# Ledger of designs, part 103: designed miniproteins, single chains, continued (5)

Each design is a single chain, and the fold is of that chain. pLDDT is the mean over its residues in the fold that is shown.

## One batch from the design tools (miniprotein)

Design m19595
Fold by ESMFold2-Fast:
Structure m19595 (fold): chain A 80 residues (1-80)
Amino acid sequence: SEEELRKQLEEKIKEMERLLKEMKESTDVEKVRALVLQMKKIHDEAIELLDEKGTKEIIEEYHEKITPIEDEVSKILEEL
């Protein structure tokens, strides 16, 4: 159902937010890179779910929520 999909996507977004927080708190470049790879895996899983079951509205909502996270990650990587 759309509600189940929204719940799965929200869980993945929350995990990505947790990983971002860990990236910001880490001074270890190797740890940050490992966290980025974990986030990429979660993002790829979310995109697969959206491709299989996503409506235009849900896809737009996901991209709107993930864009700030991706922007913050890019800033962290530029400073490494």
Scores: mean pLDDT 86

Design m19596
Fold by ESMFold2-Fast:
Structure m19596 (fold): chain A 64 residues (1-64)
Amino acid sequence: ELSPRQREVLREGMRRLDEQVDEVIREGKEKGWSDDELMDRIGEVSVQQGRAIGERLREVREEE
């Protein structure tokens, strides 16, 4: 049900989320974070990226 432009927004957002999650895991491993701390940080990044994706999707929807 998503337009090609909406799918591109989701693809780009998911790519950024993957990059940020990988960075959190890398940093957590270096600093010796617990699994709970890692999951909390991943959750924070996911919420922030979800909001950014939602804003971009809203813009595309308004244009369409």
Scores: mean pLDDT 81

Design m19597
Fold by ESMFold2-Fast:
Structure m19597 (fold): chain A 68 residues (1-68)
Amino acid sequence: SAERRAGAAQANEDLKKVQELYKNGSVEDAYKAAKEAAERMAKVPSQGVAASLFEHEAKKLEEEAKAA
């Protein structure tokens, strides 16, 4: 549906920001960006799946930052 396509487009833009921070070596900033995106998306009923995906990514980035 058009609503799901709009939600996917927003999620893709947020994912690009996280990936750019990660490529710049700012793993901690990437983690924070992913966490903020997840919290924002969790407040929107149509973006629950995207929120879960960003929460998972944030957890991975947090563990990687701690391991470095």
Scores: mean pLDDT 74

Design m19598
Fold by ESMFold2-Fast:
Structure m19598 (fold): chain A 93 residues (1-93)
Amino acid sequence: SVEEEVRKYVIEELIKKGYSKKEAEEAFELFLEVTKGDLIKQLATLDKDDQEEFKKLLVEDLENYLEGKISEAAIALNSDIFLGLKYIERALE
């Protein structure tokens, strides 16, 4: 599933950046909670290139969250902005 691909990628990348598996897993679960799983469902409607771009954005946002640089609300907002921009791009052809 798209959720399993995103989870695996994000956790592996955060571990490479020096975070523990527990910290990486808890940060990803926080993302699912603040987006209520709805964003993963919407992400599954995007093409593979947009899904790859989102995975990189999410790693950056979760790293910034773990470093105390952004809030839980900022993770949700950044994810919503990404999705909105991709829908606008699709509509403009």
Scores: mean pLDDT 86

Design m19599
Fold by ESMFold2-Fast:
Structure m19599 (fold): chain A 64 residues (1-64)
Amino acid sequence: KDKIEEEIKKKLLAKRSAETGKKNSEELGKLSKDNEKVVRSYEESKRMSEEQKKKYEEEAKKLL
C-alpha cells in the first residue's frame, strides 16, 4: 500500500519536474538558437569579406 503510494507520488513529481523543465528548456533553447544564428551570420560576413579582399588583391596585382 505505502509503496504504491510512494511510486505514484514519485511519478507525479517527475511529471511536474519535466513540465517545468520543458518551459525553462524552451526559453534557454530559443536564446541559444538566437545566439548561434548571430554568430553564424557574423562568421559568414567575415568569410565574404575575406574573399572580397582576396579578389581585390589579385586584381591589384594584375594592375601592376
Scores: mean pLDDT 67

Design m19600
Fold by ESMFold2-Fast:
Structure m19600 (fold): chain A 92 residues (1-92)
Amino acid sequence: AAAEAALAALRATLARYRDVDASDREAAKEGLRAVVDALAALAEAAGEPEAARRIRELGEELVANLDDPEKAEALDRELLEVARPAFEKAAA
């Protein structure tokens, strides 16, 4: 539930970034960083510090590449691949 909510929040934040005016894009980027930090904190709390570090690294790259749709999509997919198994392992 918590991991699913965090991943849904990430996706919603990415969608919001594409639909906001330029003046609101900085707020959307800040929101995305907060969601990435929350995902990494969940991975750390689950005993997965390696996954947490990679989530932060991918999140920073994603924020830097939000204006490149193909690269942003690839980074989002990789972040989800790292986050989901770590959270499933923590829930077991």
Scores: mean pLDDT 73

Design m19601
Fold by ESMFold2-Fast:
Structure m19601 (fold): chain A 115 residues (1-115)
Amino acid sequence: HMEELNELAQKIYDEFEKKHRDEARARAREAGLPDEVIEKMSVYGMLAAADAYREVREAFRGEWAEAGPEIQKALEYLKSPVEVLKKIGEDIMEGAGVGAELARQEYLRELARKA
């Protein structure tokens, strides 16, 4: 029962990855993420990284924002008995972490140039 659901979900995920990879890659590049980082990510990872990069950059300008909808969805997926949803949740959390770290490093480089 669960095994058949996991196989079906994996096929849907593979089709989603193929269909949306170019769009996600373009969005991540537009947000300012380097190609080297983007090419190692899933579609969900790229989207989460782009959003986290923007959110962390905005937070350095005054106030810390709430976690985005993607992070809330990832926390729900991590609790799923469907393996591909759990994997999507993991990819979103990893992508968000990478995006946040890149934004922090960029902010520190901007501070260093002004010193």
Scores: mean pLDDT 74

Design m19602
Fold by ESMFold2-Fast:
Structure m19602 (fold): chain A 65 residues (1-65)
Amino acid sequence: SDLERALRGLLAAIEAGEATPTLLRAGAHDIKSLGADELAARLEEAARRGDVEGARRVIQEALKA
């Protein structure tokens, strides 16, 4: 799905050490446009806090579903 592709892309960026707050916000906006509003809100909050590890956990949990 488009959602899984977006989530895997964000996870790959985090694992590569390339995740910035700007990248996480852009990813959250893309996820929101795909209809996953609650997931997008959690990622946006992690980005605002600079919590890359929190963002990683949110993405991994979503990919298990």
Scores: mean pLDDT 84

Design m19603
Fold by ESMFold2-Fast:
Structure m19603 (fold): chain A 64 residues (1-64)
Amino acid sequence: MDEEKRKEMADKVGQLVRDALLAAGVPQEEADRIAEEMKEALKSGDNDRVQELAEEVARRIAAA
């Protein structure tokens, strides 16, 4: 997969994560932080970090 497509996907996923967290009532500062970390992990191909952040997102949404 080319680097440009990966960056586009990361930006889209980051926006969706942010929107989902905000919809669940997570504070904006926390939602922005998690979304930015997810984008960075996706751009770098850090699958372990992506999994860790996905679990954090799921926990935050479930707890909200």
Scores: mean pLDDT 80

Design m19604
Fold by ESMFold2-Fast:
Structure m19604 (fold): chain A 65 residues (1-65)
Amino acid sequence: MIMREASGSMVVMYGAVAGVEGEIVEEDGKIKVILRARTKEQLEEAKKVAEIAKKEGLEAEVKLE
């Protein structure tokens, strides 16, 4: 979707389905998605979700726990 709020929500939901926990935060009027990975496989999936977020005009950050 093109709507900023809907895009953020979809990205977080997609991450959750892929086994990656996600949070949506807003900084300086932009939506940022924070994705947390626990394994190397989850990290790879989180990076894919982050690329989708970036294509939707969102900022994304991937963290390994």
Scores: mean pLDDT 68

Design m19605
Fold by ESMFold2-Fast:
Structure m19605 (fold): chain A 101 residues (1-101)
Amino acid sequence: MEEVRKLIEEAREALKKGDLEKAIELLEEAIEKAERLAKEAIERKDKEKLEEVKELVLEAGRVAKEVLDKLEEENAPEELIERAREVIERARKLYEELEKE
C-alpha cells in the first residue's frame, strides 16, 4: 500500500514539473502493484485492504487523466497518449472488479 501511495505522489510531482513521460512510468508501476494487491485482498477477503486499494486506484486514475489532458494539450507523441489511456482503462477495470467484491 505505502509503495503504491509513494508512486502516485511521485507521479503528481512529475506532472507538476511537466515530466509527463516520468508521470506515466510511475503510474504504470503503481497500477501494476495495485493489481497485485487487489488480487491478494480479494483472495484473503480483506475488506479493509480492498477499500484502501480502491482509493489508491481512484487516485491513480485521476492523476492519469490529468496527465492525458496535458499530453493532448501539448500534442505529445501518440505512444505516450496511448500509454496514459491504458493506465486509465486499467484503473477503471480494477475499480469495477473491486466494487463487485
Scores: mean pLDDT 85

Design m19606
Fold by ESMFold2-Fast:
Structure m19606 (fold): chain A 88 residues (1-88)
Amino acid sequence: SKSAKAAEEALKEAQKAIDAYKKGDLKSAEKHLKKALEYAEKIEDPEFKKKFIQSIKKMLEAMKNGDLEKLQQSALELIGLGKEIHEK
């Protein structure tokens, strides 16, 4: 339950980052991805923690590089991980 809650908060912050990105607010988008990383670090399940951190870091790097396709792909990976942890 603690891992699921931390993952849920990480996913919510990542969603806020995508929403900020859609509005052209890249600074707010980066800030929200950094908050998503802070929540991902609180995931107690070591496998999900590693995967969440990797996906969020990929999103952050893609955003800094203006790589919209990689940003979308990494966001989909994170959403999939969020679904898996709730079904566990």
Scores: mean pLDDT 83

Design m19607
Fold by ESMFold2-Fast:
Structure m19607 (fold): chain A 91 residues (1-91)
Amino acid sequence: MTLEELARQLVDAFERMGVSPETLIRAAEKAKEALEKGELPRLPSQPVTDPEEFALRTLNALIRSLKAQGKTKEEILEFLDAIIEEARKRQ
């Protein structure tokens, strides 16, 4: 599976969960900025009802999983860029 195919599947999953392409782009850009700074954004401990915070939490969990799999910061940033590009095509 290519990064582009994985990004497309992830964008599809977020849309099914009620996250719009615009919301996902904002969440992915926040995740990308935090990753470039060497830390992940802090999220509230309570159940997340806001779609942007839900998307950001999910992306942060995915980033941690990719790091655990040995993916580099650069590879993860490319994946986040692929998500942003796919979401932009759906606007």
Scores: mean pLDDT 75

Design m19608
Fold by ESMFold2-Fast:
Structure m19608 (fold): chain A 88 residues (1-88)
Amino acid sequence: SHMEEKARRLVEEAKKHADEAEKYTKQGLAGDPETARKNLQKAAEHAARINRLLKELRDMGAPEDYIKEAEEYRKKAAESVKKLRDAL
């Protein structure tokens, strides 16, 4: 269905944003404090995007399995952001 195709696409976008947050976190941890702050902002922007995707999934009544998978990506992105923030 169109709803299931859309839900799958939103979850795939959430995974992409979680992976980007992890990438920026790794770059920030490898750099100096200024590099870390710039990468923290980028990681946080990607994590915030997942929150919007989760809201869209819930608002459309997506199957619970899609919502749970997107929540796992949200948690992964939040952990990445926290790890970089804690290193500052």
Scores: mean pLDDT 90

Design m19609
Fold by ESMFold2-Fast:
Structure m19609 (fold): chain A 83 residues (1-83)
Amino acid sequence: MEVRLEELAPGVYRLTVTWVAERDLKEGVAESAAGMQLIAEAVDRGLAVVGKAEFFVNGKPLKEGQVIKKGDEVTVTATAREV
């Protein structure tokens, strides 16, 4: 799992979490897992996620009804700010 934190402005960051799927996942399951991990990584850094999270599979935007396959790279990114 890879976590990246990029400063956009003082106290404002782009937080990105990437992992490889260990099994086939439906879109909703992948989004739930990704969203929970993103929130956990933000909290561990004293940050709160703000705005809409964006989801990607193998570098492409996640689509409704998409099945994520074992070995696919899942990425979630969002703006986060210091609390």
Scores: mean pLDDT 83

Design m19610
Fold by ESMFold2-Fast:
Structure m19610 (fold): chain A 69 residues (1-69)
Amino acid sequence: GAASALGARVLEEMSRRGLTAKTLSKRAGLSQQYVSLLVEGKVGASEETVRKLAAALDLPVDDLLALLA
């Protein structure tokens, strides 16, 4: 299926920064499997997880939190 809005944004930012799911997972303190499923739109994210992703990608947390609403 199509990626979720959050998953699509995370994938776009990974591509711009040259990050793999493995590298992002290590920076965010998440599993590589979770990051892969998230960018595929197969799983959701908690607010805590979104904050970890925002920090790892150096993005404003509010921009990613808006994609959960």
Scores: mean pLDDT 82

Design m19611
Fold by ESMFold2-Fast:
Structure m19611 (fold): chain A 97 residues (1-97)
Amino acid sequence: MEKYEEALKEIEKGKEYIKKGDYAEALAHLKKAKELLEELKKEGGDEKEINRVLGELYYVQGEIFKDLKDYDSAKALYEKAKELFEKAGDKEGVKKV
C-alpha cells in the first residue's frame, strides 16, 4: 500500500524531529501521516493495523504536549490513542496510555 509506506516514512521523520526537540516539525509530519492513514482507511485498508498506527501517532503527540506542559491537550490525545488501541485490539498500546 503506497499511502501506508508514505505514512510510515512521515512517522519516522516526525520521531527524528522529536529527538531534535523540534516539536513543530514533528507535529507537521505526524499530521501528514494521520491524513494518509485516514485516507487509506476510507479506501478499505487494514482498519485494525491502521487504528494501531493511528493510536501510536496520538500517543506520540500526547508525549509532545506533556513535554510542553500542556497537560489538557496531552490528556485528550492520550484518550484518543487509547480508543484507537482498543479498536485495534492492541492491549499493550492501551496499557501505555
Scores: mean pLDDT 83

Design m19612
Fold by ESMFold2-Fast:
Structure m19612 (fold): chain A 71 residues (1-71)
Amino acid sequence: DFEKLSREVIEDLLELIESNDNPAVIITSLAIIGAARGLVEDTRLAMRIFEKIYEEGGIEAVKEKLREALE
């Protein structure tokens, strides 16, 4: 249940993603949120999904997916 996740936590993670050039940090952070929101059964599956989204549309596509998952 992450509908009550702090805006500050999400904003901090998005800032980390935006300011960080290490794709491993970006993808891992996104996978944690994705798994927590129930997009996948576990963090490893979330990582694969976000890696594919990142490969296809870059970080902006992943940020859009995060925004949808938080809604």
Scores: mean pLDDT 62

Design m19613
Fold by ESMFold2-Fast:
Structure m19613 (fold): chain A 80 residues (1-80)
Amino acid sequence: DIFDLAKELIKDTLLAVLSKKPKNKVEAIELINKNIDELGVKYGLSKDIINTIKDSLVTAVKESNLSTIEFLKKILEMFS
């Protein structure tokens, strides 16, 4: 199911980003973009789906009032 693949992409991306311990939103966004592109190809997702997931996660990080690490952990927990 495409939605299950999208959830796994989000989870794998967030785990990879958290492992790098980004210090701020800029570092987190750069890591999100890189990991989604690399993992999206691995999962065989279309470019449109990959870009939609990237835009959604990047927007969520930008709009969050939490610390970068706390926000990423919260999203990961929601998808676990």
Scores: mean pLDDT 83

Design m19614
Fold by ESMFold2-Fast:
Structure m19614 (fold): chain A 92 residues (1-92)
Amino acid sequence: GVEKILKMLDKLEPKIIELLKTSSMSDPEAVAEKIIEILKEVAKEEGVELSEEQLEAIKKRIVEILKKYGDTLSPEQLAKLIIGAIMEVLMS
């Protein structure tokens, strides 16, 4: 349900921020893959089932965000955009 997705996203945001603080933006694909791994872990903890199609759509949007904004936005700002993209895919 929506409540489980929101709880997942609340747990996910600080983990994404920490990853982005320690990651180079020279490889957006590698950073996006690490974010997907964290997403899978947190989703499993919260009982949110993610399809292969949803995971691929989310990864594509994360790569796009990191390529466009990775060098210009803070980790906190990037995490908000990434969380927004995840929410849009899961709630569509």
Scores: mean pLDDT 87

Design m19615
Fold by ESMFold2-Fast:
Structure m19615 (fold): chain A 70 residues (1-70)
Amino acid sequence: SALDAFRAALEAVRAAKPKPGESVEITLPDGTRLVVTAVSEGEFEVRLDDGTIYRSEEEALAALQARLAA
């Protein structure tokens, strides 16, 4: 699912140990585009293609679940 793909992508970003300010673009199977930016070691911001920004993985996951359920 798109949500599982998002979780897998976040794990890959964490495993890469990005430095603060580094960004990774991710495209989910449903076509949703995300930009994940490291804000500190182990902390990330997620930006959706509509410009919405989530300050935690939990917020991003909750929002994606809501969007996919609609």
Scores: mean pLDDT 74

Design m19616
Fold by ESMFold2-Fast:
Structure m19616 (fold): chain A 80 residues (1-80)
Amino acid sequence: DLEELLEEGQRDEERSAEEWYQLGKRAAMEGRFEEAIRYYIKALAKDPSFEEARANLLAVLRRLGREDDAARFEELLATL
């Protein structure tokens, strides 16, 4: 539903990068790696300089064998 996606977008605007990062860490600890990736991306959308979110995103992508995605995100995050 498009309305639910817009509501999630509004909630994403209300949450801090730190809050998204903590949700990502919890998801990763619980083995919910796809959720962890989404939360880390949201944290980096709020603060592209968030080193810990960047490192954890790349670690999760590599753990899932998504080496090409990890390389692409590493390059993207290096260029802003």
Scores: mean pLDDT 75

Design m19617
Fold by ESMFold2-Fast:
Structure m19617 (fold): chain A 95 residues (1-95)
Amino acid sequence: MERARKRMEGTSKLQQATLEAAEWVKKTFEDGEKHAETVVRITGMGYANPEAGAELARENRELLDAFEVIAEGMKVLDEKAGELMEEAVEEARKE
């Protein structure tokens, strides 16, 4: 039972992080022109680097494709986190 509770805690945190990451990726695609600012926020940089921002703007097509792949990966993680959470709940109920 104790192991099932720990798995539920890990699953909840993973699910929340997955949703937050997916929302940031989605906003990057929807906002279009804010790619540089969004990427800086997603990467968690302490400050903006103008050179990196300009370079990301030039690579926006490749960056958008990469974020689309990440969004698909995050969706798979969310589905797997949900399955794991249901499994942990059933294990806990057996006690």
Scores: mean pLDDT 59

Design m19618
Fold by ESMFold2-Fast:
Structure m19618 (fold): chain A 64 residues (1-64)
Amino acid sequence: DLSVPTSKKVELFEEAAKAGDLDKAAYYLSHLRGGNKTTVPAKLLTEGVITQEQKNYLLSNTVL
């Protein structure tokens, strides 16, 4: 269902996170590889796009 490049998966995650749709954001984040699962949410937190609470939710609801 997600045969799209990693860059598009990151874009979809960022758009869902900006929209406040954390369940959809967690879904896209779950399809990222390794370091991107932690790096991308951390980047959005530093950019002020998401809150610390939202970042914690995403990391807690994302599996390998």
Scores: mean pLDDT 75

Design m19619
Fold by ESMFold2-Fast:
Structure m19619 (fold): chain A 86 residues (1-86)
Amino acid sequence: MRAVVNLRVTTTEPVTDELRERIQQLALESPGTVEATALAHGRTIGVTLTAKSVEDAEKAAKEAVKRISQLPGVESVEIADIREEP
């Protein structure tokens, strides 16, 4: 069974490719993350990460939020959704 986390990141300035890549890397490096992808649009970044369980997904989401929130240029990070994939 697989779990998916969607994070919403809001930035103070339009997202650069460097910031997008760094956010994707921090999500991927979060314990419990199997895969991570970050897609930027204007001043927002949607981050999708996958984990082997909802428990791992919750841990990965919390750690990713903590790490991403410390980056310069990040205004806010929220967990939009955590769900099991069928």
Scores: mean pLDDT 84

Design m19620
Fold by ESMFold2-Fast:
Structure m19620 (fold): chain A 65 residues (1-65)
Amino acid sequence: TSSEVGKILHAIGLAIEEGVAAKVSFKDGVLLIRTDGTPEELELLRRAAERFKEETGLERVEVEA
C-alpha cells in the first residue's frame, strides 16, 4: 500500500525543499535511512522503517541521523 511510502516521500520532499538532506538506500538486504534533517523527520523515517519491516518481512532496518 502507499500509505507509509507516501509519508516517507512527503517527509523527504519537505525536508529537501527546506534545505534538509535525506538519503534512503537499500544495500545488502538492509534498508538504510540517513538524514541530517529535523528530529520530526528522523522520527517519521524510523516509524516508517518499522512499518516497512512489518509489512515486507524485512528483518534488517537501520536509521541514522
Scores: mean pLDDT 59

Design m19621
Fold by ESMFold2-Fast:
Structure m19621 (fold): chain A 88 residues (1-88)
Amino acid sequence: MISREEVEELKREMEELREEVLEEIENSPELSEEEKKELKEFLERQLKLLEKEIERAEKEGDLDMVAMTYGVMVVTLAVVKTIMERKK
């Protein structure tokens, strides 16, 4: 069963990856300023929805759901990063 320590580790990984992805979007030479804005706004909206699900699951004590939701955030960020890296 997932532990609180494992959840905290996933949260840290997600926060680190989020910062890295946002920096890569901002510094991308292949994206226009409008594309950067739209992509950042889309990503922030998606992450904010998932953060609300985390808050709900934490109130219910469902650590498995919290971990799964952080995992979805990490996968989402990793996909965006991979796409950005392939456009170099």
Scores: mean pLDDT 80

Design m19622
Fold by ESMFold2-Fast:
Structure m19622 (fold): chain A 89 residues (1-89)
Amino acid sequence: SLEQILKDMENRVKKRQEIEKELETARSELDKAIEEYMKVAGDTDKVPQLKKVVDYNLDYLRDAFGLEYTLKMAKELIEYVKKEIEKLK
């Protein structure tokens, strides 16, 4: 029925919005991790360039492979950067 189609569409929109919010949160966490990493490394002047490269790659992954894959990759990169920060302390 039309009502079932509309409900399915609403559920798909809600799921997409939830993943988009998680990706926005992950991007923010990644930005902070990059800032901390570069601060500990003594290369804070390189932060804007590195953030642009990361944003470009995440946008490419989102467009090519979709939101779930991009979210997974962003979270993996956050974990990697955090481990590298610990090595520099």
Scores: mean pLDDT 86

Design m19623
Fold by ESMFold2-Fast:
Structure m19623 (fold): chain A 90 residues (1-90)
Amino acid sequence: KKEEYIEKARKHLQEARKLLENATSEEDLQRAMEHATRAISYALKAEDMELIDEALQLLKEVAEKMNWQDFVESIPLLKKRIEEILKKKK
């Protein structure tokens, strides 16, 4: 089950990156954002901090292209919060 979540997270990361690299419209960036968000969700379910970090980094890249400066600045805080939650679960 954990392996299944890792596989789904990586699949969504791959799709988000392809959409980001080929983005020509706001709709493409929104789709990239959706896939990056799904990747974070699956990485969280897998409790894989490395995948969570990778997904958050991609989410940051998408947000930067969307010019969501406030959201980009919030990503390090979101990462810290996730790290705290996962650490407490142990």
Scores: mean pLDDT 81

Design m19624
Fold by ESMFold2-Fast:
Structure m19624 (fold): chain A 65 residues (1-65)
Amino acid sequence: KEELKEYVRNLLKEGGYTFEDEAIDLLIEKVGNDLEKIREALAKLRDYVGDKPVITKEDVEKVIK
């Protein structure tokens, strides 16, 4: 749970992005703890936000179903 949140933060930090904690919680709630699904969701979020460095809960709600 906490480890998964840290994993997600580290993946995005490597690409120059950050997550709001609330956005990470929602992402995990929607896709579960499947690392492949999380990686795919992160790729979609990065494409959606483009040059915006912070991914918010609203971004997750719009992109992840």
Scores: mean pLDDT 74

Design m19625
Fold by ESMFold2-Fast:
Structure m19625 (fold): chain A 111 residues (1-111)
Amino acid sequence: AAELEELRAGAEAVLRQLELLLEMVERGLALTEEQKKKLREMLEEIERFLAMDEEERRELLGNPDPEAIEIARETVEAALPLVRRIIELVEKKDYEDPVEKLAEAYAKLLA
């Protein structure tokens, strides 16, 4: 009971942090290369988890209570659109950066 309550509280905290990060990025917050890498790694892990069947998810999570597996699934499904939106906005801003535009133009000239 206490462990499931801690898991739910942790899930809500993660989702709240992602919502806050999305709001800050929408307001023009620039992310570091390390932060961008962590978000891409998070997206890959989310997509990998959602591609797993129920048995693979159970094995990955160390055969926890079925309710804990369901909390993890609900959390990952809720996190997916937030992480995707943050990455989309970050990639769009990187593309519109004068340095990135110059690098892209240079890459096209070398191709």
Scores: mean pLDDT 75

Design m19626
Fold by ESMFold2-Fast:
Structure m19626 (fold): chain A 61 residues (1-61)
Amino acid sequence: MEKIEVVKEHKVKSTSEETINLLIKEEIEELAAKGYDVTDVKAEVDEEKKIVTITTTAEKV
């Protein structure tokens, strides 16, 4: 089965847990709509630059 890793950088107004969770939810929903099951999610936060990097690993179902 096809396994993919998607890395997205988001410039955010706030590095809050709420903002990070919304970004993760959006990515999971996008991948699910394309027929992928999300197996792992990593979020890295740069508070100085207000950048959240989300790395999502997904497998095609």
Scores: mean pLDDT 82

Design m19627
Fold by ESMFold2-Fast:
Structure m19627 (fold): chain A 55 residues (1-55)
Amino acid sequence: SHAEELQNRALASAAANKDTVPADLLLALARRELSEVLPEEQVEATLAQIRKILA
């Protein structure tokens, strides 16, 4: 689905940019993009996965 594609893209973007872009900025950008498409609960779940990638 479009929502799954956006989630996968957000996770891939975080992984690709984790060493070059500040974690706070990556999380803020992901929140902004995902909030346009996903319910708050799914946004927070996806952000939790991104935080694990950035850890």
Scores: mean pLDDT 82

Design m19628
Fold by ESMFold2-Fast:
Structure m19628 (fold): chain A 90 residues (1-90)
Amino acid sequence: EELLNYVKEAIDKLPEIPDEVRDKIIEMFKKALESSLEEQVQLLTDAAVLALSLNTPAGRKLARMIEALRIAILQGKSVEEIKKEIDSVL
């Protein structure tokens, strides 16, 4: 999916995110895209908490990006609008 690939590329631009955390967040995002709105919100919230658990500047930036994604999805924004929200945080 286009949005999933964009998110993967965005995470890869962040320095020093451990591969295990990156892969787990990507897995959570894949599930979120195929889930109900309530489940999407929960999965993205959990992903942001995981990013914050790194206690690093990169982890905080990743959490901010995930929260921007969550808000955009809740607002019913298009894929193109969501991409712009991601870019605004990076």
Scores: mean pLDDT 81

Design m19629
Fold by ESMFold2-Fast:
Structure m19629 (fold): chain A 87 residues (1-87)
Amino acid sequence: MSPETARAILAAASLLMERGEIEERELVREVVKLTGASERTARRALDLLVDAGAARRRKVGERTMVSVADPERLFALAAEAQRILDA
């Protein structure tokens, strides 16, 4: 995992833990703002969290909402991302 992707994962996980649920577009925007990562890297970080079962996507009308699916897995992925950044 690249350091840029690790920073994006940590930021996305932190936002999800703080808010519980957030619109995907807003989550991506906030991750880019917090980390300086590209929008593509922010979306990849979100895809990794969803694919790992830590987060889930749900369509609500025209909006895609992202929420915590597994808090323990989300914390574990955030901890792994932090270890990559600390190395």
Scores: mean pLDDT 86

